# Designs tried in a protein design run: designed miniproteins, single chains, continued (4). Part 34

Each design is a single chain, and the fold is of that chain. pLDDT is the mean over its residues in the fold that is shown.

## One batch from the design tools (miniprotein)

Design m13229
Fold by ESMFold2-Fast:
Structure m13229 (fold): chain A 69 residues (1-69)
Amino acid sequence: AASELAAQQAAGDRGTAARNRIVELRKKIVEEYKAKYGREPSDDELLYEIFKEINGSEEVAKSAVEGVK
């Protein structure tokens, strides 16, 4: 019920909740990348990781990045 209750509670601020989710996700990815590789991710690497987290699928994330060109 946690995700359902959180979504219901944030119903009036869905845009803010979604934005905060993306901001936290980006921050996490950037920090993990810095920790692992000592550098910031490229736009393609960041986009790949964001899509992977949102969709839970590496295939979808890879396809999205490749589609941008």
Scores: mean pLDDT 65

Design m13230
Fold by ESMFold2-Fast:
Structure m13230 (fold): chain A 65 residues (1-65)
Amino acid sequence: KKQELAIKEVAADVLYVAAQIDPSEAPRALEAFREALKMAKELGDENTVKRLEKRIAEVEAIIAA
């Protein structure tokens, strides 16, 4: 299950890079990070939760701009 979390986080990071180039991709990145965050919380992985919450805030800032 931690392997699944790692794969989801990598997928979300790829979408995050795309959102940095094209802000219209930001909603896709946001959804991917939210899915990864849900899994991280279920696993009790506090360090990953903190990292993903920071990424979500960054993506939300792109959408809000």
Scores: mean pLDDT 80

Design m13231
Fold by ESMFold2-Fast:
Structure m13231 (fold): chain A 63 residues (1-63)
Amino acid sequence: TERDRRLIAAAKAAIEVLEKNGLSDIAPTQAAEIARQVVEEHPDATPEEARKLGEELAKKYAA
């Protein structure tokens, strides 16, 4: 579904950001939480927009 495409895009982006910031051990779990938040808060977002939102949230978390 479109929701699943958004969820996957956000999760992949979040994992990459978290791994680059030395958070590889928690990256899968934290990325799943970030992706869920993106999909729930931005249901009209495209997969590309969801990717960017997941990246932004992961950067804020890693800061």
Scores: mean pLDDT 82

Design m13232
Fold by ESMFold2-Fast:
Structure m13232 (fold): chain A 81 residues (1-81)
Amino acid sequence: MSKVDKVVLAVVHTGLSLEPTHPALAAELLARARELYARYQAGEISEEEVIKEALKFLEEAKARLPDDAAIARAIDIVKKV
């Protein structure tokens, strides 16, 4: 699994975990993950830019839900790729 795959899946998994409780934030994270991966596949952004943007999305989600374990885990995964 590539670093980009790990990072995108971390954002997707976080979005899916939030869907029952925070559907608007979940939809935003899933849409951003889809756009980010599409831009990477099109050659518009580098692996480093994917990692940076994904971390930004997750940190913004953490600011809204500071005690959410799924968001915290996703940030840890992204920082370790």
Scores: mean pLDDT 85

Design m13234
Fold by ESMFold2-Fast:
Structure m13234 (fold): chain A 69 residues (1-69)
Amino acid sequence: MSVEELLEEAERHIAGGDLEGALRAIREAVKLDPSPEVLERARRLLELAAQAFPDSEEVRRLLEEIERM
């Protein structure tokens, strides 16, 4: 699966209310390609997830991890 497909899956999971699936797809995309471009796209998806799931510690934690990379 490509980075593009993983990021698209993450967006669909967020829209569908599957936070666990979204975070998994984001982690896999970053692991496959830790480039600044992919990290920026992952950050935007995590910001979207934070809006949909404002009480999620998992979203906040992953966002912090990516910001430190």
Scores: mean pLDDT 83

Design m13235
Fold by ESMFold2-Fast:
Parts: structure tokens; sequence; C-alpha cells
Structure m13235 (fold): chain A 80 residues (1-80)
């Protein structure tokens, strides 16, 4: 999927030391949605909530691997 491939690329580019902040992840989703306007705001919001659930330390950061997995699994399930 071009949408999933682009999202993964942007997540990797936004990461620092193998981590991505929830703010950076949100900005990635906004960029992907801008390129692919068929992505609903609800699907973006649901992806953000799912990544937030992976922040077990409460520091506002998740691993790149967790962000990629949650993003890919969710967008695949929605047919993107």
Amino acid sequence: SSIIDQGISLIRQASVNGQITLGQFTNVLRQVQSQFPQISQQDVNDAIRRVQSRDTDGDGKVSVDDAIKVFSDWFKSKGY
C-alpha cells in the first residue's frame, strides 16, 4: 500500500534514537492524510489513540517499531 509505505517512511524520518513522540506521530498522520485525502479524520484519531496506548512509561514517546506496527496494522484493517 502506497499509504502504508509512505507512513512508515515518515515515521522512520521523524524518529530520534529509535523513538517517536506522540506529537511527531500526529504530524506524520497529518502529512499522510494531506497526500491521501481518502483517509478519514476518524481513522487518524483512532491511530493516534492506539499509539498512545503503547506509551507504557507515560513520557509521550513510543518506540519506532511499536509506532510502525500500530500504524500498519490499523491502516491495513481499514483497507488502506
Scores: mean pLDDT 85

Design m13236
Fold by ESMFold2-Fast:
Structure m13236 (fold): chain A 90 residues (1-90)
Amino acid sequence: SEEEYQRKLAEAERKVLEELDKIINDFEKYHNVKITDEQREEIKAEALKKLREYFENLRKLGGFTDKGVENAVKLVIADIKNLVSKKIEE
């Protein structure tokens, strides 16, 4: 249902955003760098965009299951470190 889709998307977005701040803070500590508020917002926007793309692909492929959603969240979280590194290099 549309309501179930929106509920799962909102929960996934919440989890991604909660992990984003932790990953950025750890990156700043381990690499002795400061990520600006502008860079944080850009990373956040890119992460949410990727999450929405994964969700739409799951819907199109008939794979919108709890495991499919869980894997999409894990992939986005794994990619966040790469997104952080990319923004610092820009």
Scores: mean pLDDT 80

Design m13237
Fold by ESMFold2-Fast:
Structure m13237 (fold): chain A 80 residues (1-80)
Amino acid sequence: GEELKKLYEKLKELAKELIEAALKLPDVTRGIGLALRAIGAVLDAELLLKTEKDEEKAKEKLKEMIKELEELLKEAKEEA
């Protein structure tokens, strides 16, 4: 599925942006927490792609993860 690959690439890019934003935060504890959250999302996505055989369910779960990362990135940018 080309759509599944696009969603995974988008998730990885958002995670990279969140880690970069997190490392720039003056609140070090919050920054570490957000970076770990981003790393966890990438790991969860990799496990999902290896274990979920239903492409539609995998796409739905990736979209949920992407939405969460987008909200966290927005919060990090507002706090920077």
Scores: mean pLDDT 86

Design m13238
Fold by ESMFold2-Fast:
Structure m13238 (fold): chain A 83 residues (1-83)
Amino acid sequence: AAAVEEVEARVAAAVAEYYAQHAEWSEAERAAFEAQLAADRAATAARSLERREETLRLIEEHREEKPEAAAEAETALRALEAL
């Protein structure tokens, strides 16, 4: 339980950092990313690996523009997947 809360806090922090690095993101781009993360969180109890892998892939695709924030978000997401 505590471990899940800790990982979710790390994911939230990484997502906030990612948004800060992508201040220029359009509302549509932010909404798409948020929807993907929300779907991931909603499916956590069901262990939706597919959605988590899709989110990780999207982070990887955007890594070239904001590598630092993307890498941090990816690390947090991988930690969540390991639970």
Scores: mean pLDDT 66

Design m13239
Fold by ESMFold2-Fast:
Structure m13239 (fold): chain A 63 residues (1-63)
Amino acid sequence: SAEEAKELVRKEAERYKQLGLYDLAEKLIEAIPSVRSVSDARKLILELTLKHGKEEAEKLRKG
């Protein structure tokens, strides 16, 4: 259900907060209202995580 999918995203956001990834967690929370299925939730988590990783890698390259 959509509610199960949203709960999956909330759980991942909480996990990322525990890892100190607050910006990524915030982005996941903001996206929760748009989540319609577990498949969409998993794709969203993967896409935002990969985007964050690329942005951090670019900061390291410029620094």
Scores: mean pLDDT 79

Design m13241
Fold by ESMFold2-Fast:
Structure m13241 (fold): chain A 63 residues (1-63)
Amino acid sequence: MEAEKQKLIEEAERLGVLAVLLGADPEEVRRLVQEAVDAAKQGDLEKAREYIKRLEELVERAR
């Protein structure tokens, strides 16, 4: 896997864990993480970054 794809996958997984720990809905988090990972694996890095941004917003709101 290219370094950029791996980096995006790791970031999505890390944000997903953090969001759940902060009390976000686990089903919503799981869906967003899966979408980000799938997009990254398909080479759609822009779409992967959009889902990562949504995960970041969930983390911000769950604080």
Scores: mean pLDDT 81

Design m13242
Fold by ESMFold2-Fast:
Structure m13242 (fold): chain A 126 residues (1-126)
Amino acid sequence: VPEPELGKLTKDQQVLFYVGLANYYYKKGDVEKAKEWLEKALEIDPDSALAYVTLGDLYFNKEGDLEKAKEYYEKAIEISPNSPLALTKLGEVYRAEGKEDEAERYYQKALDIYPENTKARELLAA
């Protein structure tokens, strides 16, 4: 895939393009290529909550690295504290670690922001 004409894209559009490429490689199971494109996104915007959520997803779902997944989801929450998505994902990491009380705290935080969050409600009820 050719690189875009970066000078014609906004910073946000450049980040979305690189995160999109990372998701493409992530779905194909090419973890190293996914990481390379996320690094390019973070070079453009070091405070991209979306890039950090995608890194967390990669480490959680493809690598099984719960500590790295937690670090990246926490970074996303520092940038966007009111993200029900990042809060729910961090809760899922705590559940995978066997820390159910901590997981429930993050699911509750996600529901406090978006009460109709079916995923967080299902996870709390389990």
Scores: mean pLDDT 80

Design m13243
Fold by ESMFold2-Fast:
Structure m13243 (fold): chain A 65 residues (1-65)
Amino acid sequence: DEIFEEMVSRGLPEELAERIVEDIRTQGYAVLTGEDADLVAERLAGSKLVEVVRGEGKTYVLRAG
């Protein structure tokens, strides 16, 4: 999975990357809160494979394009 490999290469924990990929597959987006929200927003900034949106103490991750 290209998105999974990208997330792990950018320093996300494997378990977290798997959960994000599954949520995108099943519902079209992932929502992170707390420390995971900050980590994911920082590590995935500038990715061409996913769109990252921050709001209300949450980080949303969507497939780009």
Scores: mean pLDDT 84

Design m13244
Fold by ESMFold2-Fast:
Structure m13244 (fold): chain A 81 residues (1-81)
Amino acid sequence: MKLSPEQLEGEVLLALTVMIASIARLAASKHPDNKKIQELAKEIEELVDRAEEAFRQGNLDEVRRIHEEAVKKLKELDKAL
């Protein structure tokens, strides 16, 4: 199996996006009454599903865009803490 630099980038970005979702879910579990954190965690979970599908299709440009959006939402979640 030959891992291209682009495929490796996609795998790393997907893994990082999944990790961001795990952090967001943990924050949501600790702040059940904070609606903004709950909404951001849900949005990040939806981004993971989209990133997994994009990666499966070999759409690495979409994986990159979704990862950037996940990072942006994580920063918004951090500000809500």
Scores: mean pLDDT 84

Design m13245
Fold by ESMFold2-Fast:
Structure m13245 (fold): chain A 80 residues (1-80)
Amino acid sequence: MLRERAIELAERAIELAKETLKVTTDPALIEQAQRIIREAEELIRYLRENKDLSVLEEIGLVLRAIGLYIDAELLLKKAK
């Protein structure tokens, strides 16, 4: 379940960052949204390619996904 939760959070972060790109013309916010998308896509790719991760490694990746999700939420709030 940890892997699935990390992927879900990263996918939600991508969705929020894409919404930011739809509502802002600020180059700094666009750059931050693109960075979140890139990092979240890389996290999803890593989780999909690495099936033999330890529970502790999966916990670390869930925490990373939570961070990306929070960053995306705060960025969208700034863009509105």
Scores: mean pLDDT 86

Design m13246
Fold by ESMFold2-Fast:
Structure m13246 (fold): chain A 66 residues (1-66)
Amino acid sequence: AVGTVARRLVELSGLSRGRAERIARRVVELIRQGKGKEAVRLLVEETGLSEEEANRILAEAALHLL
C-alpha cells in the first residue's frame, strides 16, 4: 500500500520518492483508522492535487489494504 501510494504521488505531483513515502505512510495510517476524509484533505494540502485526484489515490490505497 505505502509503496503504491508513494509511486502515484511521484507520478502525479512530481514529489521526490522520500517525500512521497512520508506522505504515503501518513495517508495509509489514516485509511487504517477509518479517517478517509482526513487522508484526502492531507493529500490535497501536501501535494496540491485536486480533490478528485486525491480520492483516486485513496481508492487505490484502500484496494491494496484489502
Scores: mean pLDDT 78

Design m13247
Fold by ESMFold2-Fast:
Structure m13247 (fold): chain A 58 residues (1-58)
Amino acid sequence: SQQRQQQAQQLTEQAEQALKQKKYEEAIRLAQQALSLDPQNLEAGAILTQAELKLKEE
């Protein structure tokens, strides 16, 4: 639905901001929530992968 896609986009934007602030655990949580609403959201998937990799190296 359009409403779920809009909510997923907002969560994806928040996840990106968390990633930029090096808040990797927060970025993971927000990206997972976005993917729960829109499993095919490529941006949320990319943020999740990057945040998980960064968390492992930090």
Scores: mean pLDDT 86

Design m13248
Fold by ESMFold2-Fast:
Structure m13248 (fold): chain A 57 residues (1-57)
Amino acid sequence: LSAEQRAGLERALEAARASDDAGAAAISGMALKDTVGEQLDTGLSGEEAVAALESRL
């Protein structure tokens, strides 16, 4: 990851951790798609989506 991509994912991770389960899943999925082009599977929990985001940092 570039420094800009990493900073974007770190900000998304902080926002996701502050959100409810649905919000965490949405924020994490959008950040991964927009920053690294990674599409998360539908139906992931917020916890699973946050774990996927953390795995890219």
Scores: mean pLDDT 79

Design m13249
Fold by ESMFold2-Fast:
Structure m13249 (fold): chain A 58 residues (1-58)
Amino acid sequence: SSGDLMLDVALANGGLSEEEAREVREALARGDYERAIEILQKHMSRESAEAAVRLMAE
């Protein structure tokens, strides 16, 4: 449901790859939020990465 918003936010902040998006999803599935934040931080601020993870973690 929030997957499209996640991709839009991550791509808008400069070049998140499909492989990186997949790793974020896998980290979230494990409850490894810090790993998801680490990947997203390559392309955005920590604050934006934390907000994105909160939106994706249902």
Scores: mean pLDDT 72

Design m13250
Fold by ESMFold2-Fast:
Formats: sequence, C-alpha cells, structure tokens
Structure m13250 (fold): chain A 73 residues (1-73)
Amino acid sequence: AEEIEEFIKKLEEKIKELEEEKEKLKEQLEEAKKAGDEELAKKLELEIQFLEGMIALLQGIIAYLKKVLEKLK
C-alpha cells in the first residue's frame, strides 16, 4: 500500500518538473512572438503541446493508482 503512495509522490514530483519546464517554454514563446520569430514560436508551441500531453498521461496514471489504493485500503 505505502509503495503505491511513494510511487504516486514520485509521479507528482515529475509532473511538477514538467510543469516548470512548460512555464519556461511559455516565457520563451512570448519572447519569440514579441521578436516576430514565427519559426521559433511554432517549435515552442509544439514542445509545449508535447509536455501538456505528458503531464495529462501522468495525471491519468496517478488517478488510476489512487483508485487502486482506495480499493486496497
């Protein structure tokens, strides 16, 4: 039971890291848009979308693990 809780914590920490990375990319995207760098802006938008997808998948795994944990308690 506790092993699943520790695994959830590690996944939550990974999500925080990915969210911080996403925030940095959003700042870079705003700078690219201000500079009129359309190619860089497009690349950053794709990278942000990829990170959002990763975060969503990890959140789904956490939600599933929490449901499993509740049934085992």
Scores: mean pLDDT 85

Design m13251
Fold by ESMFold2-Fast:
Structure m13251 (fold): chain A 71 residues (1-71)
Amino acid sequence: MLEIEVEIGVTEIALAVALLVAKKAGDEESAKRLQELLDELTAAEGASREEVERLRERARREIREVEKRLA
């Protein structure tokens, strides 16, 4: 239980940082997608382990796409 909550929290921080970077770079489309994922993860407090893992994987992919686009 606690491990999943920590993983959600770490992913939320990573998404928030990526969102800030995207906003500062003027990448409105990536910022919108990152915000949507952050909202979904924040709402996932009571979600199943499988649902949390899927959201976490999706978040990692979106963060990598933003990094690739802004590099």
Scores: mean pLDDT 75

Design m13252
Fold by ESMFold2-Fast:
Order: sequence, then structure tokens, then C-alpha cells
Structure m13252 (fold): chain A 63 residues (1-63)
Amino acid sequence: MEISFVEEGGVRIAKAVIDGVVGEVDATDMSEEEAIEAAKKAALENIEYVKQLQKKLEELKKL
């Protein structure tokens, strides 16, 4: 798992990478710990969302 922060123009973005899946959050008004947890949660939710979509897409790819 990889965590990074980017600051540009007064905006802070927190990024987490889990198994090649990226989660990003606007952490401008967050503590660093809150930002890290939010970014991790976003990455995990993205992983779960992709898995759910793959199953539905296989059924719906031909309508």
C-alpha cells in the first residue's frame, strides 16, 4: 500500500494505492491521519465496486 500527498493552489489531495487501485480524496480540511484513512477507504470501495460491476456487466453487455 502506498500513500502520497499533493498540494497545489491551496488544495491538498491524499492518494492511496492498493493492489494497483487508486483512491483519492480532497484532504484540504482534514488531518493527515483522517486523509490517509479516507484515501484507503476510497481505494477499497473502488476495488469492491469494480468487482460488483464486472458481474453485472457480463449480464448486461448485450441488451
Scores: mean pLDDT 77

Design m13253
Fold by ESMFold2-Fast:
Formats: structure tokens, C-alpha cells, sequence
Structure m13253 (fold): chain A 90 residues (1-90)
């Protein structure tokens, strides 16, 4: 539905913004702020999956956030940037 598509797009945009903030804070050594921003991104995409459980787009968004979390834990900022790009292209 048009409402479901709008909710998925809003969740994607908010998740991208939160992950961009997380990456910036991680690069500055602000790991607590980075973690909070990742948690916000995860909440947006998990809520999208809950509201649209059959949406491949919603599940791909959640996978991209998980890839970002793993990249950040490893200090792999290039992989973190790739995860954000994947989310932006959804």
C-alpha cells in the first residue's frame, strides 16, 4: 500500500541519518553517542519489519544495519560506509 511504502521510506531515511551520525561519532571516538545512534537506526528498521513482515526491502534494511553494527565493532569504517550506501540504495 502507499502508506506502507511511505512508512518504509521514512524508516530508511531516518536509519540512514542515524547511521551517518553513528559513523561520524565513532570516527571522533564518541563511542557512546555512536552506539545510541546505531540503536535508533535499528529501532527504525525493526519497526519497519514488524509493520511490513513480508517486505524484502524492510528485511534488507535490517540486514544493512546489522552489517553496519558488525563493521563498527571491528573498527572497519570502510565496511560501515558500504552498509550505509546499501541502505541508501533501497
Amino acid sequence: SARQEALLEEAREKAVASLRQALLNAKLGNYKMARTSVELAREFVENAVRLAPESERAHRALEAVKQFEEALEKGDFDAAEEAIRELEEL
Scores: mean pLDDT 89

Design m13255
Fold by ESMFold2-Fast:
Order: C-alpha cells, then structure tokens, then sequence
Structure m13255 (fold): chain A 58 residues (1-58)
C-alpha cells in the first residue's frame, strides 16, 4: 500500500536525521489520526513533526 511505501521512505529519513524508530511510528500514527487524504499534506505534517523530534532528540 501507499502507507507501506511511505514508511520505508521515512525509515531512510530517520536514519539520516537520528530519529528514533518509535518516534517515527508515533508520528505516522498521529498523521493517520488526522484523517488527511492528501498525500502532500500528510507528508508536510509528518515532516514537521519529525523535524521537531529531531531538534528535541539527539
């Protein structure tokens, strides 16, 4: 599914930005709960959440 592909791409992103796998999964679930159907908007929200996590976590 598109969700599975997105998760794989985000795993590559977290490896580069030292984001915890658990944080990545939580961010994805948070975006899914928002009920956003637009992939572009979902990605925008997800990356904003991950960017904040990256700043707070090493």
Amino acid sequence: SLSELLKKLLKLFKDTNNIDDEDLQEAIKEVEKLGINDLQKRLDVLFKLLLEKSKEKK
Scores: mean pLDDT 70

Design m13256
Fold by ESMFold2-Fast:
Order: structure tokens, then C-alpha cells, then sequence
Structure m13256 (fold): chain A 74 residues (1-74)
């Protein structure tokens, strides 16, 4: 029960970290792909999670992914 939900909730953050690592290595193309995937998953999480503290976690991932994309596209 907990393992599937834990992986789903952690996946957007794991993708953010992979994007940050790719950007640090100068691989902007890989960074963009990871940040876009994190953004999509966080947006999906936000859509299926009504009126819950979990929404704040997805909103934080969306913000960080947008910032990462902005840096990777520069």
C-alpha cells in the first residue's frame, strides 16, 4: 500500500534532482527532459488531489521545475 504511493510522490522530486545534476554537468537537453517530466507528474498529482496538504508538495515541485526549465533554456 505505502510503497506505490511513496514512489509516485517521490518521483517528481527524483526527476528534479536528475534535472539539477544534468544541468550541473552542462547537459541542458537532458535537464529540460527531466524538468518537463517532473512538471507533468506534479501537475497530474495536483489535478487528482483535491483539498489536501499534498497539493502544496506538488505546487512546490511545479515551481522548482519551472525555475529549472528557465535556467536550462538560458
Amino acid sequence: MSEGYKEFNELPEKLLKKGEEALKKGDREAAIKYYEEALKLAQLGLRVTPDSPERKKYEAVIERAKEGLKKAKE
Scores: mean pLDDT 74

Design m13257
Fold by ESMFold2-Fast:
Structure m13257 (fold): chain A 85 residues (1-85)
Amino acid sequence: MIISEETLKLIGKSIATFLKNLGFSEEDVKILEEAFKKVIEKYKDNPITEEQLREFFKDVIEEAKKLGMSEKAIKLLENILERSR
């Protein structure tokens, strides 16, 4: 099954809202949104399969690290990834 770009955008928005509700900085929230945007653009012409969702989230975390996301936010994202097995 193929995951749509709109579904990926919705997931990104949901996680960003979750971080904001947990009291993470506006900078961390903005970095997460930018990381999702960049990774979605990378997959623009190659729709993501269900099997590729884990790799997609790994790419988002790596992009967020490059953009300077806080260690606390990165650890939360890594924990979400590990539990979504």
Scores: mean pLDDT 76

Design m13258
Fold by ESMFold2-Fast:
Structure m13258 (fold): chain A 71 residues (1-71)
Amino acid sequence: DEIEKLRKEAKEYLEKAKKAIEEGNTEEAEEYIEKAVEYADKLEELGDLETAEEILEEVTELRGLLAEKAK
């Protein structure tokens, strides 16, 4: 199932982004966040709007944490 694969990959990138933020690897965190957004966009194209929205909400939260680290 293409949708299930995209969901799994998006969540894995969100987890990697969280870990990178916790470790202070801001550049890696940004790259992982960008990947999660790409997978959310693909999910939206396939009609999985709810999961795409959930992923984008987590992305917004992670970007907020990343911005705090940049101060």
Scores: mean pLDDT 83

Design m13259
Fold by ESMFold2-Fast:
Structure m13259 (fold): chain A 85 residues (1-85)
Amino acid sequence: MTPDQVIQRIQRGTRVALTLLRNGNFQGALNSVQGVGDLTLQSTDPRSRQHGIRQLELIRDEARRQGFDDVVQQSDRYIQQLRQL
């Protein structure tokens, strides 16, 4: 998969996660965060990883605004893991 294809898939997953959060679908949002995080971790391209970190931060911020602490915690765990790479 090319870096541009990874970025496109991360963007799509992020949009799904944000939509689910805005609609109050907590479990769906949690699953979508896992998808975005795992895809970002599988990327070896620094540009794709940095993009994924930024998207996870957007999801975390929306989850914090909505009070969905589990989504905040899971997003933060992925961000911390990615920053160690």
Scores: mean pLDDT 85

Design m13261
Fold by ESMFold2-Fast:
Parts: structure tokens; C-alpha cells; sequence
Structure m13261 (fold): chain A 70 residues (1-70)
């Protein structure tokens, strides 16, 4: 499930393994593309990897979902 993949992403992020964290967060987003928290976390990890343009895409998606107030 996407929640389990997001948990793995968080564990790798806490270990400083940003590449693996990004991989698991990307898989979580593929299963649940409207989880704003996971999208935001993926964006933060991508920024740490220097993938700033890719990070901006995920931050924008997360912000739009947050603005929907659902």
C-alpha cells in the first residue's frame, strides 16, 4: 500500500539515504497521487538531491491539493 511505501521513504530519509527515500516516496505517489503529505515529502527529498525543478512540480501538486480543503 502507498502508506507503507511512504513509511519506508521516511525511514530512508531519517537515515540520510535521500536517493532511496525519493524512490519509495515516488512509488507511494504512483499508488496515491493525491496524498499531499507524500507529495510534499517527495519534494523535500528531491531538493536535498539537488533536483530543484522536479521538487517544484511536487510542491505545486501538494499545494493545490491542500487548497482544495477536502
Amino acid sequence: ESSELALLGKKYYEQGDYEKAAEYYKKAVELDPEDSGTLYSLGKVLEKLGKTEEAKEYFEKARRLEEEER
Scores: mean pLDDT 81

Design m13262
Fold by ESMFold2-Fast:
Structure m13262 (fold): chain A 99 residues (1-99)
Amino acid sequence: MEEELEEEKRRLLEAGQRFADALTRVSNGDESALPEYREAFRELVEEGDRIAELRPDKKNLVASKVTAAGILGTAAIIERDPQAAQDVLALVESLVEEL
């Protein structure tokens, strides 16, 4: 269980990094990165769901943080604010630390 949780925490952080990178590109006007952004968010949700299965006690925390990352990402794309990618990554890092 410990080893499985550590692996999923690493995967969640990696998905968060990919999501932040894609968000930076899209919010800078690279609309060719939109498919990558959608895929990265889907991966972030999937890794969050895996952690929620391993840590049911953290299910609401995981859902809240992943939802917040999606809301920030959408706002950053609309406002063309690439700086929000750092806030998204900080949210994912803080979630991993609380797991």
Scores: mean pLDDT 84

Design m13263
Fold by ESMFold2-Fast:
Structure m13263 (fold): chain A 107 residues (1-107)
Amino acid sequence: MKSIEELAEEMLNKKLSKEEIIEKLRELRDRVAAEFPDSPYLPEFEAAMERFIELLSKLSEEDAQEIVKEFARQVLFLAKTVADPETFVRGLTELLRAMSSRAEEAL
């Protein structure tokens, strides 16, 4: 959890370019997969993350920055409040789907 929290805090507190945002999201994907390799939700999480990255790549840098800061805030909340690994990966997957819907509305 701590490595995921540190990455989310970085995304929340730093002004990142769109390219840096995409790289940080890929890093988050890799950290979640490394920490929870046996999670039954991992394939759905990875698919949701790829969709989110694809949508953010099509947005303006300003819109991508706004959406990723909200995403990072919610990731930090989940990481600090959810003790169960399966609930955490499922929660991240649902968050990614919600953020992807918001990104689609910004297109």
Scores: mean pLDDT 85

Design m13264
Fold by ESMFold2-Fast:
Structure m13264 (fold): chain A 76 residues (1-76)
Amino acid sequence: MDELIARIEAEAERRREELERAEEEVLALARELAAAGASPEEVARAAFEAALRRIREIIPDPALAEAAVELARATA
């Protein structure tokens, strides 16, 4: 488990610029939904789903991407 987390962290460090950009996009989406009248719960859910999608797009290894997604869901 810890070794898998270390591999995810190493990949995240290699993709740091893409992940930072993804965070900005997710934050922008959250602001747009809130401005459109979405509830805080709807905003949080949509932002979380968008973040998971971006993880899958940024990490080219699909097995590592899915492990990162599962880790994110486990901490939600």
Scores: mean pLDDT 77

